# Designed miniproteins, single chains, continued (3), part 109

Each design is a single chain, and the fold is of that chain. pLDDT is the mean over its residues in the fold that is shown.

## One batch from the design tools (miniprotein)

Design m11773
Fold by ESMFold2-Fast:
Structure m11773 (fold): chain A 100 residues (1-100)
Amino acid sequence: SLEEARKALNEIFKLVQEVLDKAMEGKEVDLESFEKKIREIISKLPPEAQEVFREAADKILDLVKEAVEAIKNGDYEKFQEIVDKILEVFNEALEKLEKL
């Protein structure tokens, strides 16, 4: 259902926030665990929603990796640009889910 898809999207958003918060605190981030959790959330959704989420997840995983590297390099301008791109991916996914 659309409500289950919205809940899944919100859970993924919270996982992204947790990873970025840990990186900002100078803590080690487990990107493999992060990816596994996202894939598990997606696997429980209806097939139509899984297609939308797989595309969004691939983009988010790449962007989160870039954001973590930007934080490590002290490049906070690049970090902010990547955060904006992550938000765009979430908004695009939500729009696609609302059309299902």
Scores: mean pLDDT 85

Design m11774
Fold by ESMFold2-Fast:
Structure m11774 (fold): chain A 104 residues (1-104)
Amino acid sequence: SKVEEIRKAVREKDVETLKKLIDSAIKNNDYETLAVVYLEEEELRKKEGPSAFTKTILKLFPDTPISKLAVALAEGSIIGALLQLGKITPEQFEKIRELAEKLK
């Protein structure tokens, strides 16, 4: 299923698949896809710790100015990094969080 493809990409830290999924989801206002990413990364961070996605975030945003990248890394979340880098709005982030809560 599409949901299982997203979960697998997050669990395996598959940067190329995540980049395609995230870019498509933002372009199409597909908050359900971003909510699945958010939920799966939260569960994995509970298991592996707050730095579980540090390398993934670095690889997803290689051309980002270092000052903005440092703030994004402090979030420890792919979706949180999207917010800090201005790729999604605070309102979009809230919608993603609400949808993730419903998917539990």
Scores: mean pLDDT 82

Design m11775
Fold by ESMFold2-Fast:
Structure m11775 (fold): chain A 70 residues (1-70)
Amino acid sequence: MISRAEAIAIVRRLQAEGRLSAEDAGLVLAALMDAPPEMSAEELIAFVRRELAGRLSEAALRALEEAIRA
């Protein structure tokens, strides 16, 4: 299970590493504020795809999936 705090930490790390733009990171963080407090890795990936479909770049989605499954 991944907590909301852990998911936020993943997004912040990817932004710091330059793997997410500030804009993409902001979109993911905003969506996570409405997310359940805990999710599995697959549930978190499905949530991000569902909430941010067409709003994130392909590269951003790939970076998030890779980091969440790590």
Scores: mean pLDDT 82

Design m11776
Fold by ESMFold2-Fast:
Structure m11776 (fold): chain A 99 residues (1-99)
Amino acid sequence: MEKKKKEEEEIKKLAKKTLEEVNKILKEDGISNISVEELEKQIKEEIEKNVEEARESILNLSEEAKEAKEIVKENPEVEGVLEAWEKLAALIQKKKEEA
């Protein structure tokens, strides 16, 4: 198997699992106004286009998560969600650099 394809597969799988966890937390806590679906679509498209670009996109989405926290900073329930979001970006970055 090609190293690049294997790396792309791992990142894709990891991102999907983590986003699914984030979406579950949002749904259980009743916080459904954060665009987790949009985040998932962007990650998928970037990974499909280029692994390097996917990494940069994930970092940018982490900043977007910080903005979301400011918008809903009155709601402490988002703290756990933002942590999971940051963990997603860190895990993807780790998998890419770990190779």
Scores: mean pLDDT 51

Design m11777
Fold by ESMFold2-Fast:
Structure m11777 (fold): chain A 63 residues (1-63)
Amino acid sequence: VDEAIREAIRLIEEGRLEEAGEIARQLAPTNPEVAKVIDDAVVLARLGRVDEAVALLERKLEE
């Protein structure tokens, strides 16, 4: 799960938002709380708030 969050951070930083969303979709059946956080981060990144998106995911890694 932590590895999926780190992958999502990397993809968001690279502007690969569709691939980051795909990670959330794959996690949704087993880890819906993590999937939601990744989806929220992708929304922030689409609004140009990439730093906030990354911070949200980093906070989830810390719990």
Scores: mean pLDDT 82

Design m11778
Fold by ESMFold2-Fast:
Structure m11778 (fold): chain A 64 residues (1-64)
Amino acid sequence: GPVIVAEFPSGAAARAAGAELKRAGLVADYELVGENTIVLTAVDEEAAKEAEKLLKRAGAKILE
C-alpha cells in the first residue's frame, strides 16, 4: 500500500498514532525512524488519505 512518512512532536505521540491507525485498520504496518518520525504503510489509497488527515489533526507533519 501507499507509504506515509510523518514527524511528531514526540516519539510517544508517534507510537500512539501508529498503534491507533493500525487498530483502525488504516495501516498494515509502521516503524519508528529516529526519535519522532514514523513510516506507515497504508492498506490502500483511500486509507492513506484518511490516515494523513488523522495524522495532521494529531499534530504530525507529513514529510512527503
Scores: mean pLDDT 83

Design m11779
Fold by ESMFold2-Fast:
Structure m11779 (fold): chain A 90 residues (1-90)
Amino acid sequence: MDQAQQLMQQSSDLFDQSGDLYRQGDYGGSARQMSQGYRLMSQAYQIRGDNQMAQIYSNTSVQFSQVSRTGDVQQMDNVIQNHTQQIQNL
């Protein structure tokens, strides 16, 4: 298995766990899993030579790490919205 593909699969698993935590009302735990998932996606993009995508995902990972300390669901939504806009503007 390609290392980048393996990191993307691990990221997907973390996003699924994040969704489970969010449904349970653990917004801080959800954001922590999102932070880890976006970090792995950043690493996968770096391996594939996509430095622009790697930087966007790295920045989003840091933002989710900040949200994980507060558990603020509105901040979490804002991070997702900002990330989506950055990808669409490429």
Scores: mean pLDDT 88

Design m11780
Fold by ESMFold2-Fast:
Structure m11780 (fold): chain A 99 residues (1-99)
Amino acid sequence: MKPLVLAPRDSPAHLFSTLLFAIGKAKVEGDEELLERFVEAYKEMMSSPDRRPSPEILEEAERLFNEVVEELEALDREKRIELASKLRKAVEEVLKEIK
């Protein structure tokens, strides 16, 4: 199976990826409060990349990212593609709303 993590853990790219997956998962699950917290953290990073989200937000985002990875690893190829597509669409919808 191809790795889903494409960047070092401490890189800005990995941090943005972790937040985007967390946003997608929260949107798909309908957790509006958690979604708003992740969107705010993402906006802060976009306006001030030197400013990292709070440790609490990062820990919660990493938790959801790990849940998504574990879920994808447990699925067959077709269901994995469907879940990945659903998460990507959810992220795109959220990102369009913050423009």
Scores: mean pLDDT 72

Design m11781
Fold by ESMFold2-Fast:
Structure m11781 (fold): chain A 110 residues (1-110)
Amino acid sequence: GPLPPPESGLEYLRGELSSDVIKPGETATLRLTLGAAEAGDYTVSITVKNKGKGTVKVELRDARTGEVLASGIVPPGGSVTLSATLHLDAGGRAELEVVATNIGKEDVVL
């Protein structure tokens, strides 16, 4: 879905992940930036709905370290919401990555 408009001096992302076809063994990646004008705790929530026939593994990662912050496996017709809460200092930024890997034998569509 569309991002909500940023609050004054704040950026955050939550919404639904969408993709074209992800073939068996292939990976789709979305990079996200979370920025803060004020120090505090910020939550990213991303919903993944699998509209395809394959099974997808989804991971929300710190893009700088590769640390997995949240993960799930979504069967055909299933959905998952991945969430992470990050503490940012004033003017801080977090680089995040959503990685969707088709671990099945059929095409995935998100």
Scores: mean pLDDT 78

Design m11782
Fold by ESMFold2-Fast:
Structure m11782 (fold): chain A 77 residues (1-77)
Amino acid sequence: MVEVSEEKRAEIAARAERAIAELEEFRKTEEYKALSNEELRQLAEQLRGQAAQLEAVGLTDLAARFRELAAEIESEI
């Protein structure tokens, strides 16, 4: 795993939690519903990339949430 300070890990975790909350809100909008299958695939790929980075710094629960969200989005294609 990438070694980071506890303070930095907490900061990364807080940003990740905000990103999840913002994305869940975005998924309720008409803008999200208007996304193409390609845009949804790109969004899911981005989330998987973020999950890998979170896992690398030991934030495995947040990484799992990002992967779950990516799978949900891909299930909508």
Scores: mean pLDDT 83

Design m11783
Fold by ESMFold2-Fast:
Structure m11783 (fold): chain A 90 residues (1-90)
Amino acid sequence: SVIEEFKKEVEELKKTLSDEEKEYLDELTKLIEDYLKNSNLSEEQKKELVEKVLKIIKEVFSDKSLSTEEKMEEAKKRIAEEIDKFQEKA
């Protein structure tokens, strides 16, 4: 499933992160999983959203200028903006 593929990609990304960053990424992953399970999006739309979310997470969590809390805030903001774009098109 798209959700299982997303979780596998997140587990690979965790290998490069601190323990604190891993905890925040787990929280973020759960929020995305819950959204995908409750959304009326097609499997293809879910896949597109997951690809965009993974790109955001990789960019934000690799930014050495941000604290762990700032990474969480920035990731949540950018992900919310992508979700809003999908809702407006539906």
Scores: mean pLDDT 80

Design m11784
Fold by ESMFold2-Fast:
Structure m11784 (fold): chain A 93 residues (1-93)
Amino acid sequence: SLEEVREEFKKKADEIIKELKEKYPDNQDAIGFVELAKLTVLDTPESELEKVVEQIKAEAERFKKEHNLPEDVQKLLDRFIELLEEYVEKVKA
């Protein structure tokens, strides 16, 4: 169900946020980016979800370049983007 897909996404997103907070607590901008993107996606109607996720992906690439993020933080951000793409696929199915 859509509700189960949303709960799975939320749980997996929270795991990434937890890892960022525990391992990279000084990267508050990266933590805030992922937290805001999670909330934005959950609040986005199905009809707009693909467009919003593509915008978040573009913003993430800009954010990585502008903030000179550590490689491990960039990998966590990349995992979050993969999770967003998985969420779009499951919502559309």
Scores: mean pLDDT 87

Design m11785
Fold by ESMFold2-Fast:
Structure m11785 (fold): chain A 96 residues (1-96)
Amino acid sequence: SKEEIEENRRKRLEELREVKEKLKEGMKDLNSPEGRKKVIEALKKASKLGVIPQSEADKMIKKIEEGIIDKELIEQLNRVLSNVELTIKLLEKMLG
């Protein structure tokens, strides 16, 4: 039903907002184990929510776990953040 679709959109919106905050917090502290853990958890949830392909998430997670925090990874993480923010805006417009 329309009501079930809207409720599912609300739940997805809440999960995406959690992903956004964890990704933003973790990205500020990628030099710490705590920051890396937040980014890894956010990437896993983002792939589960369909914001990024599982294969792309897995590659970024591997680099983070290996401590390879390079410019390419930061650019990829910023792209993920932008996609999450865009998806949030689209869902907010659909819900009114």
Scores: mean pLDDT 87

Design m11786
Fold by ESMFold2-Fast:
Structure m11786 (fold): chain A 73 residues (1-73)
Amino acid sequence: SAEERSRELILRAVREGAGDVERMLAALREVTRLLGTSSDEAVDASIARFRAADREELAERLRRLAEELLAAL
C-alpha cells in the first residue's frame, strides 16, 4: 500500500541518512507523491522554504515531519 511504501521510505531515509537533509527531502518528495496529498508545486514550495532555514532548523523540521508522517501511517 501507499502507507506501507511511505513508512519504508521514511525509515530508510532515517536509518541510512543519519540526519542527511537531502536524503530526508528525497523521502518527503516520494511520500507526498505516493499519498497524493500535495501538488508538485506545493511540495517544491515547501522544500524551498525549508532550504531557506539554517541547517539545524531544517534538520529539526524534517525530523518533526518524519515523526508526524510515521504516526499518521
Scores: mean pLDDT 62

Design m11787
Fold by ESMFold2-Fast:
Parts: structure tokens; C-alpha cells; sequence
Structure m11787 (fold): chain A 89 residues (1-89)
């Protein structure tokens, strides 16, 4: 479910980095938005969680904005969509 995946990603992030309640809420909104985009692209929840977790690890190590995180996940979802299309050929 969306709530389960969002809570999983948020718990992963908070285990690595302390943030205020405002940033936590912004992350929750971001993960919900990206999850919906992944579902519309028919990407499995497990695949989305792996992509998002890898992007979060990079974001935590290198820093950057939430917009950078959104872009990185969005690009990886696009790549996954193309890989799945090619695998059917």
C-alpha cells in the first residue's frame, strides 16, 4: 500500500538523518507523489522501493535539495519503464 511504502522510505531516511517535522512532512508528500507516478507507470512496489532507497542513500551521502531527490527518482523510474518496454521485445 502507499502508506506502507511511504512509511518504509521515511523510516529508512530518518534512521540515517535527523530532520524537523516540516522536512519529514515534505518527504512524506514527495514519496506519495513519486509512488503514484510509479503506479501509473505499472512499476511494481518492490522495484519502486529499491529505486527510491538507492536514491535516498545517494542523497544522504552527497546532500542536495528535495528537488534533486525528486529528479533522481523520476529519472530512474523513466529508465525502469524503458527497460521493461525493451524486455518485451
Amino acid sequence: SEDEIVNTLLSFYLSKKSVDSETENQLRILFSKLFSEAQNAEIPEETFTKIATNALETHIKKGGTLSDLERDIGVQLGVETLKRAVAKI
Scores: mean pLDDT 83

Design m11788
Fold by ESMFold2-Fast:
Structure m11788 (fold): chain A 74 residues (1-74)
Amino acid sequence: SMSEELKELDEIEEKFKEVVKEAIEKGQLHPGIRKAVEKGNGVGIGLELMFSDKEITPEQVSRIVRLARERRAG
């Protein structure tokens, strides 16, 4: 359901910001990636970091990233 997806998106955005900040502080992100994240283009990068050790299909990640970007853009 779309309502369920929007609730999950809120949690994903919060966790994305947390994971990205932690990775930046530990120097795990390349400088170019840090810039993309700061410009708001890093939603996909944040999600990729969250799911790097998990078996998730590229299509699922792409869908979640698209929803997150659309919500951020307005």
Scores: mean pLDDT 54

Design m11789
Fold by ESMFold2-Fast:
Structure m11789 (fold): chain A 110 residues (1-110)
Amino acid sequence: SEAERVEEALRLIEETKERLAQTMRELQNASAEEQQAALQAILAEHFERLREVLDDETVDRLLAALNAAIRARLEARGQSRSFDEFLANAGLADLMEALDLLGEILRAEL
């Protein structure tokens, strides 16, 4: 059912958050470039898995909503970065905030 797919997507978000935190602990002594590459790889895998749980159209709508929400938060902080620039340069804390916000958006689509 749709509700079961939403719950699965929410579980995936929590698993990805845990994986990001664990990966940063394991890469604590690695270069900044290696840390960023690992976080970006996990994020890419997350959206690939999310498209398998939901569908491309639903994920694209959620990403559009996330883009708007992240841009609003950046503007409130006096930052004028694009969503793509934000994600490409995002550290652990930024990605955790983005995933929490994605979960909130997903729950609102219920």
Scores: mean pLDDT 84

Design m11790
Fold by ESMFold2-Fast:
Structure m11790 (fold): chain A 97 residues (1-97)
Amino acid sequence: LEVAEASAPALVKRFEGRNALAQGKYDEAIKLYEEALALDPDDVFAHMDLGRAYEKKGEFDKALEHYERALSIARKRGNDFLVRLLEEEIAEVKKKK
């Protein structure tokens, strides 16, 4: 929060990744989210967005890996809202396999 400037480059890359995802540029979005995670490995939203990008590509195993990583981070931080959201997302992806 107060150290947001330490993660500002990661936040910019995550925003650019979301823009690429919205344009259907899934490989570009994945690359940008991976670059964001290289800067902030525990960015729960970057893991969620990366999972979504892989899901849109039909790479469900990779999508699950990233959603489960995001779930682990959310549980560790006690974010009950994100835990619930991620558990629902994981259940939906498992139905597509």
Scores: mean pLDDT 81

Design m11791
Fold by ESMFold2-Fast:
Structure m11791 (fold): chain A 87 residues (1-87)
Amino acid sequence: ERELKLELAIAYAKLAAHWAQLYLENPSEELFERAKEAEARAIELAKTLPPEEQLEVLRAGLDAIPTASEERAEEYEKRVKELEKKL
């Protein structure tokens, strides 16, 4: 259960980073809302985890920024969907 929450928080953090970077390159209301929603979900999940795991979620999001792409955003959307089904 906690392991699934950590993986889901990491997936949302990476998804938020990808949508945020795509928004900065090509601003749209849809991209802004997607980034904001993913970030909110990552934060909600991270708050339920120990501090060490919260830091892991933050690092995962930051590390995703320089590799941001639409293709990777789609991959993380699929990962989020798979993990949510297991919660």
Scores: mean pLDDT 79

Design m11792
Fold by ESMFold2-Fast:
Structure m11792 (fold): chain A 91 residues (1-91)
Amino acid sequence: MEIEELYEKTKEEIKKLRKEKNYQGAVDKLQEFYEKLRELGVEEEEIERRLASLSAVALGLEELVEKLLNSTPEEQLALVEELAAEVQAAL
């Protein structure tokens, strides 16, 4: 319960920081969450799982998914192809 409350609070704080384009603040919140779970004696595997989820939120992947779901199938395909091309060009 306490861990779930901390997770939800951290998730909302990261969403707010991302909206403000405060990427360093989002990273700092991920670090604070990790430290608190370690202090509480949470299993490393569980910490990693929750951090992976929060990292996706920090990267804006959940907003991208929501945008895709609210787009037409044609717009969704165009967005996926454009993003794939940008990722390939950046690598």
Scores: mean pLDDT 71

Design m11793
Fold by ESMFold2-Fast:
Structure m11793 (fold): chain A 68 residues (1-68)
Amino acid sequence: VPEEVKELAEKYLSPEEAAKVKTLEELERIINEKLQKVLSTLSGVSRLVGEKEFKELMEEIKKIKKKL
């Protein structure tokens, strides 16, 4: 597993979920599912902040994906 993938998993996922991440594709899927679920429960300013953080995280994943 690339170190960059592990660092992102540990930063944004629980230790148990991070331990299950073996590929960048699994990381992207888990983060996308988890953040979409969280965003669906948020409203107003909280949703806007969550969407911004999600977009920034997806850009980081894209950068790693482009390097690999």
Scores: mean pLDDT 72

Design m11794
Fold by ESMFold2-Fast:
Structure m11794 (fold): chain A 75 residues (1-75)
Amino acid sequence: GTLADIGAALVENLVREGLLGTPEQREKNLKKADEVAQRTLEATAGQRDYAVAKIQEGVENARKKALEELRKRLE
C-alpha cells in the first residue's frame, strides 16, 4: 500500500542519514526510524507482510547507500 511505501522510504532516509552523520545524529535517527517503522506497521495492519518487506528493503538500501557514500569519502 501507499502508506507502507511512504513509511519505508522515510525509514530508509532516516537510517541512511544516521549512518552518515555524527554519533548523536545516528542515535537520534535510528530511534526515529524505529518509531516510523512501528507507526507504519500499525497503519498498514491489513498489509503487514508487504509493509515489513518494504521496511526491511529500505533498511538494506540505506546500509548499501551509506557504505557507498563512506567509500567515496575515503582517500
Scores: mean pLDDT 84

Design m11795
Fold by ESMFold2-Fast:
Structure m11795 (fold): chain A 85 residues (1-85)
Amino acid sequence: SAAAEAQREANRRRRYEMAKKSLPITQKKLEEAKKNGDEKTAKRYELIQELLQHLVEAYEDPSNREEHEKKAQELADKLITEEEK
């Protein structure tokens, strides 16, 4: 339905805006982790940065959206797995 399509677009835009806002914060945290020699935290923020970049590109590059969304999901799954014991 048109309403369902509008909701999907609203959700995609919301993810995009959050990703754009989060990228500079993530970059700063990554640089701080590297400065402190915290390799585990640095690796985590590298994955988060890559995830956020794919979310931005999924919105800005609709012709490659499925590929970027797939990559974002794969990275999200890796992050979840790293948190589980």
Scores: mean pLDDT 84

Design m11796
Fold by ESMFold2-Fast:
Structure m11796 (fold): chain A 91 residues (1-91)
Amino acid sequence: MLERLREAAERAAEEIRAAESLEELLEVVARAERELRALAEEVAAELGVDDPRFQEAVREVLRLLLEALLEAFRRLGVDEEDIAAVERALA
């Protein structure tokens, strides 16, 4: 379960980094959010939301996705002020 969540997050991060436009990036992010949410719910049901392994995996997933998203925004020419606003909203 945890490994599947991590693998899905790594795949999502790669897709985010590969996006060639903001429109494509938003589609990738929406798809990744749906898949990762479903997997996180399965893991939470198995381990419990307070399990340290689950909490650590969620932190790793969020960090990985945030890093990929910020890199993609910079690559695609999003204004640094808007990037900073997104980073604050996701913290």
Scores: mean pLDDT 80

Design m11797
Fold by ESMFold2-Fast:
Structure m11797 (fold): chain A 110 residues (1-110)
Amino acid sequence: DELIERLKSDDPKVVREAGKEIKTKAAPELLPPALEAAVEKALTNPELSSEAAYAISQVSSRATAEHLPVLEEALERLNRGANESKDLDHQISLTMAVMSLSVTIQSLKR
């Protein structure tokens, strides 16, 4: 899917635009693969971690109870990444993504 491929881009502008489109244009079935692509980018590319964290927050804003297992797995991975990172900016981006996912998970469990 074009949106998922754009999230995997090494161009921060392309990743940011893809993140913006998640909120308004992503079909519900694209949310799990979009989350996986954004989480992988955030963990493996510190320079694009801010753009990836933004995409994670957009997926989070659209997630439903059906997505809880993939959100909880993403939260655990991002928490580990934030604790292991030696780059302060990278830690901040990952922590922002963790906060977005935590709020969404708590609201969906009610």
Scores: mean pLDDT 84

Design m11798
Fold by ESMFold2-Fast:
Structure m11798 (fold): chain A 70 residues (1-70)
Amino acid sequence: GPAPLPEAGPVLRATFIENVGKVDGAGARKLHESAREAAQRAIAEGKPVEGYAVDAKTGEAYKLRIEVEP
């Protein structure tokens, strides 16, 4: 058959914990950087890490538990 597809990077599982509320652009950027750091830490340590996500349309922020999928 054809050559195998490139392996995707590690799969992350995000579990909703809590709605944090609405944030403005500066707050959204800060939470975006925090979420990126949390994802990198979860990958590097193989342990669950709390992070945040922001809905680009509404500006609402959510607290998530980020972990590498088993």
Scores: mean pLDDT 72

Design m11799
Fold by ESMFold2-Fast:
Structure m11799 (fold): chain A 75 residues (1-75)
Amino acid sequence: SLEDLEEARKKFNEILEEGQKKVDEVISRAQEEIDKATSLDEVEAINRRAQAELDKIREETLKKYNEIVEEFKKK
């Protein structure tokens, strides 16, 4: 129904906003750590950690999207 579609859109938007907030937090922390780094090796380690955290956020966001799709397919 149209009501189910609007509910799904609202849930997708909420997930996107949550994911974006988490991305911004990871980038902000990485920037602070880079500003305090004393070697290029430290910067590389910070970058690898940030990339791993961003990958997790992406995977969690996609999982939540798929869960909503499956929920509404059953309605």
Scores: mean pLDDT 86

Design m11800
Fold by ESMFold2-Fast:
Structure m11800 (fold): chain A 70 residues (1-70)
Amino acid sequence: GGEDAKRSAEAAAEAARAGHSAGAATGGYQMFLVAPTEEAKRYALLAAEAGQRGDSEAAARYAELAFKAA
């Protein structure tokens, strides 16, 4: 449900802010799997992709957008 999506997005944003891009990528994919809206899914994937690139700032921003869209 939406709470699982929000928790995953928050964890991804927190990991990204700490510079843990791998954590942001994992959290983004988990958010995508449980996200209730297409907008939340889109932002979750963008957060995961940013995390995989090591772009922790972009990963955090997209995770926050996914959280708000969920």
Scores: mean pLDDT 71

Design m11801
Fold by ESMFold2-Fast:
Structure m11801 (fold): chain A 60 residues (1-60)
Amino acid sequence: KPIDYEEFEEKLKKYFKENPNISLEEIKELVKERYKEMGGIELSDKELDLAAEALREQML
């Protein structure tokens, strides 16, 4: 399913449980994968940094 939101959320939850100190690099990769699935949107490095920081903030 190219845009299965529930599957993506489940993957994130599992990843965070296994990697509670996950790096920004890993989070950026997950965000990049998500946006590809949403229709081939490719974020710039700056946009990936901002999205990864937002996700990391949710872990705190």
Scores: mean pLDDT 67

Design m11802
Fold by ESMFold2-Fast:
Structure m11802 (fold): chain A 87 residues (1-87)
Amino acid sequence: MEEVRKKIRELAEFIVELLEKQGKLEEAKRIRESVEKLLETEDDPAYLTTVMLSEARIVMKEADEEERKKLEEMMKELQELVQKYLA
């Protein structure tokens, strides 16, 4: 679980960086606060992953090619990690 939480924090941090770069400061603050709250209250790695993948897909719409590739890699790593944890 700690490895999943660590990966979720990494993905959330990158999403926040992209949102700030896009000028979406309110959304960046919301994600930062929401993820911290979620990690404190939620033990289901599948649910945590689903939420993070949803947020990543939203920010991806205005990301450049390199940022999109990095997001896709991070999303894939998180999904693979959760699959190993649930198996």
Scores: mean pLDDT 79

Design m11803
Fold by ESMFold2-Fast:
Structure m11803 (fold): chain A 72 residues (1-72)
Amino acid sequence: MTEEEFQELKEKLIKAAKEGDLDGVERILVRARAIGATDEQLLELLKEAIEAAKDNPELLAALKRAIDYLTS
């Protein structure tokens, strides 16, 4: 994927994470992978989502599980 596509997905992901939209976060990550995101790019997106969701413990737990699934 392009840097422009990556930045757009990152902005959408941060917004979804701040709103506590777990389904939105999952759809954005699936989309990123579908358009050719590397594992490193997916990890960067997950890191940004974790920072955006730090006040939401339920979403943080889900994001940490997603990291485990993507890195296993």
Scores: mean pLDDT 78

Design m11804
Fold by ESMFold2-Fast:
Formats: sequence, structure tokens, C-alpha cells
Structure m11804 (fold): chain A 73 residues (1-73)
Amino acid sequence: SELKKYLSKDGKGKITEEDLRRVLAEITGAVKMSKEERKKLRKMLGLSDNEDGYLTPEEIEKLRKKAEEINKE
């Protein structure tokens, strides 16, 4: 899964809280991303399209829940 590879830096398949914090920091502007990179990230996370590609607070919560589900698999 591309999501596992993105969220788990070491590719070990389990998403840690540190991995989630890193991704959230990147998405919330700690890392400068292009509009296309943000939209691609949204698509990879299974989120609906929006005009600018930024995550809403609701989508951030959904990402956290998806990370928990992936860790259960």
C-alpha cells in the first residue's frame, strides 16, 4: 500500500504515532508542498478532492482513524 509506505518511513508496515505526527506536520505546512503534491496526497489517503488540496480538521481525524485501521491489519 502506498499509504503504508508514505506513513511508515521504514516501510515496516505498522504506522506509529511518530509517523502520523510527521505526516500531519507535513500536511499542515511544516513542509512546503505544491498544490499538485497536496492533491496527490489526498488521493492516496482516499480523501475527496478540494480546490487547494489542504486537509480540513475532519480529514485529519479521518487520517488518524485510517492509520489505526492499518495498524490493526
Scores: mean pLDDT 62

Design m11805
Fold by ESMFold2-Fast:
Structure m11805 (fold): chain A 76 residues (1-76)
Amino acid sequence: GPSEEERLMEELVRLLEEEGVPLSAEKVRRIMRDLLDPEKAEEAAEELKKLFEKLSEEDLEKIRRAQERLAERAAA
């Protein structure tokens, strides 16, 4: 099956979609995978930074809620 990291990434993507974060699921998956690749991590971090700069304060709160929900599930 998928790796534990891949499973956590898919869970986060699903939670971001449920919270209504205006980010493409495919784009989020790509950035998260690239962050785990030593050759792509710096470029992925810059892309993530630019995405966050484009998001409203309300959208950033949606991301925080998705992260909180992921942490709760990881602890269970």
Scores: mean pLDDT 79

Design m11806
Fold by ESMFold2-Fast:
Structure m11806 (fold): chain A 98 residues (1-98)
Amino acid sequence: MEEVTLEMQFVFKGLSQEKKNEAITRITEFAQQKGLRVKSVGKDSITVEGVAKDVEEMLKIMKDFEELSKIAESYGGTAVFSKESQAKIEEAKAKAAA
């Protein structure tokens, strides 16, 4: 199996810049603790990626992203997997359920 990259973007709209910076810092710290990579940081957003070499690593990364999503939501942000990441997750879930 080729390595797969899972990517999630966290977006913060309608918050003060101080609250956005706090949320971005929290996500960055959590990502680094879990061995995930911060791909990019914008004014209102942060993109985090994880690389999985097998289904077990993919499921672990998905759990880490679920925790990151909860952090983002606690600040009133949104979390979205890339279309490519979502397709790979659905394939992995289908294989795990079979």
Scores: mean pLDDT 79

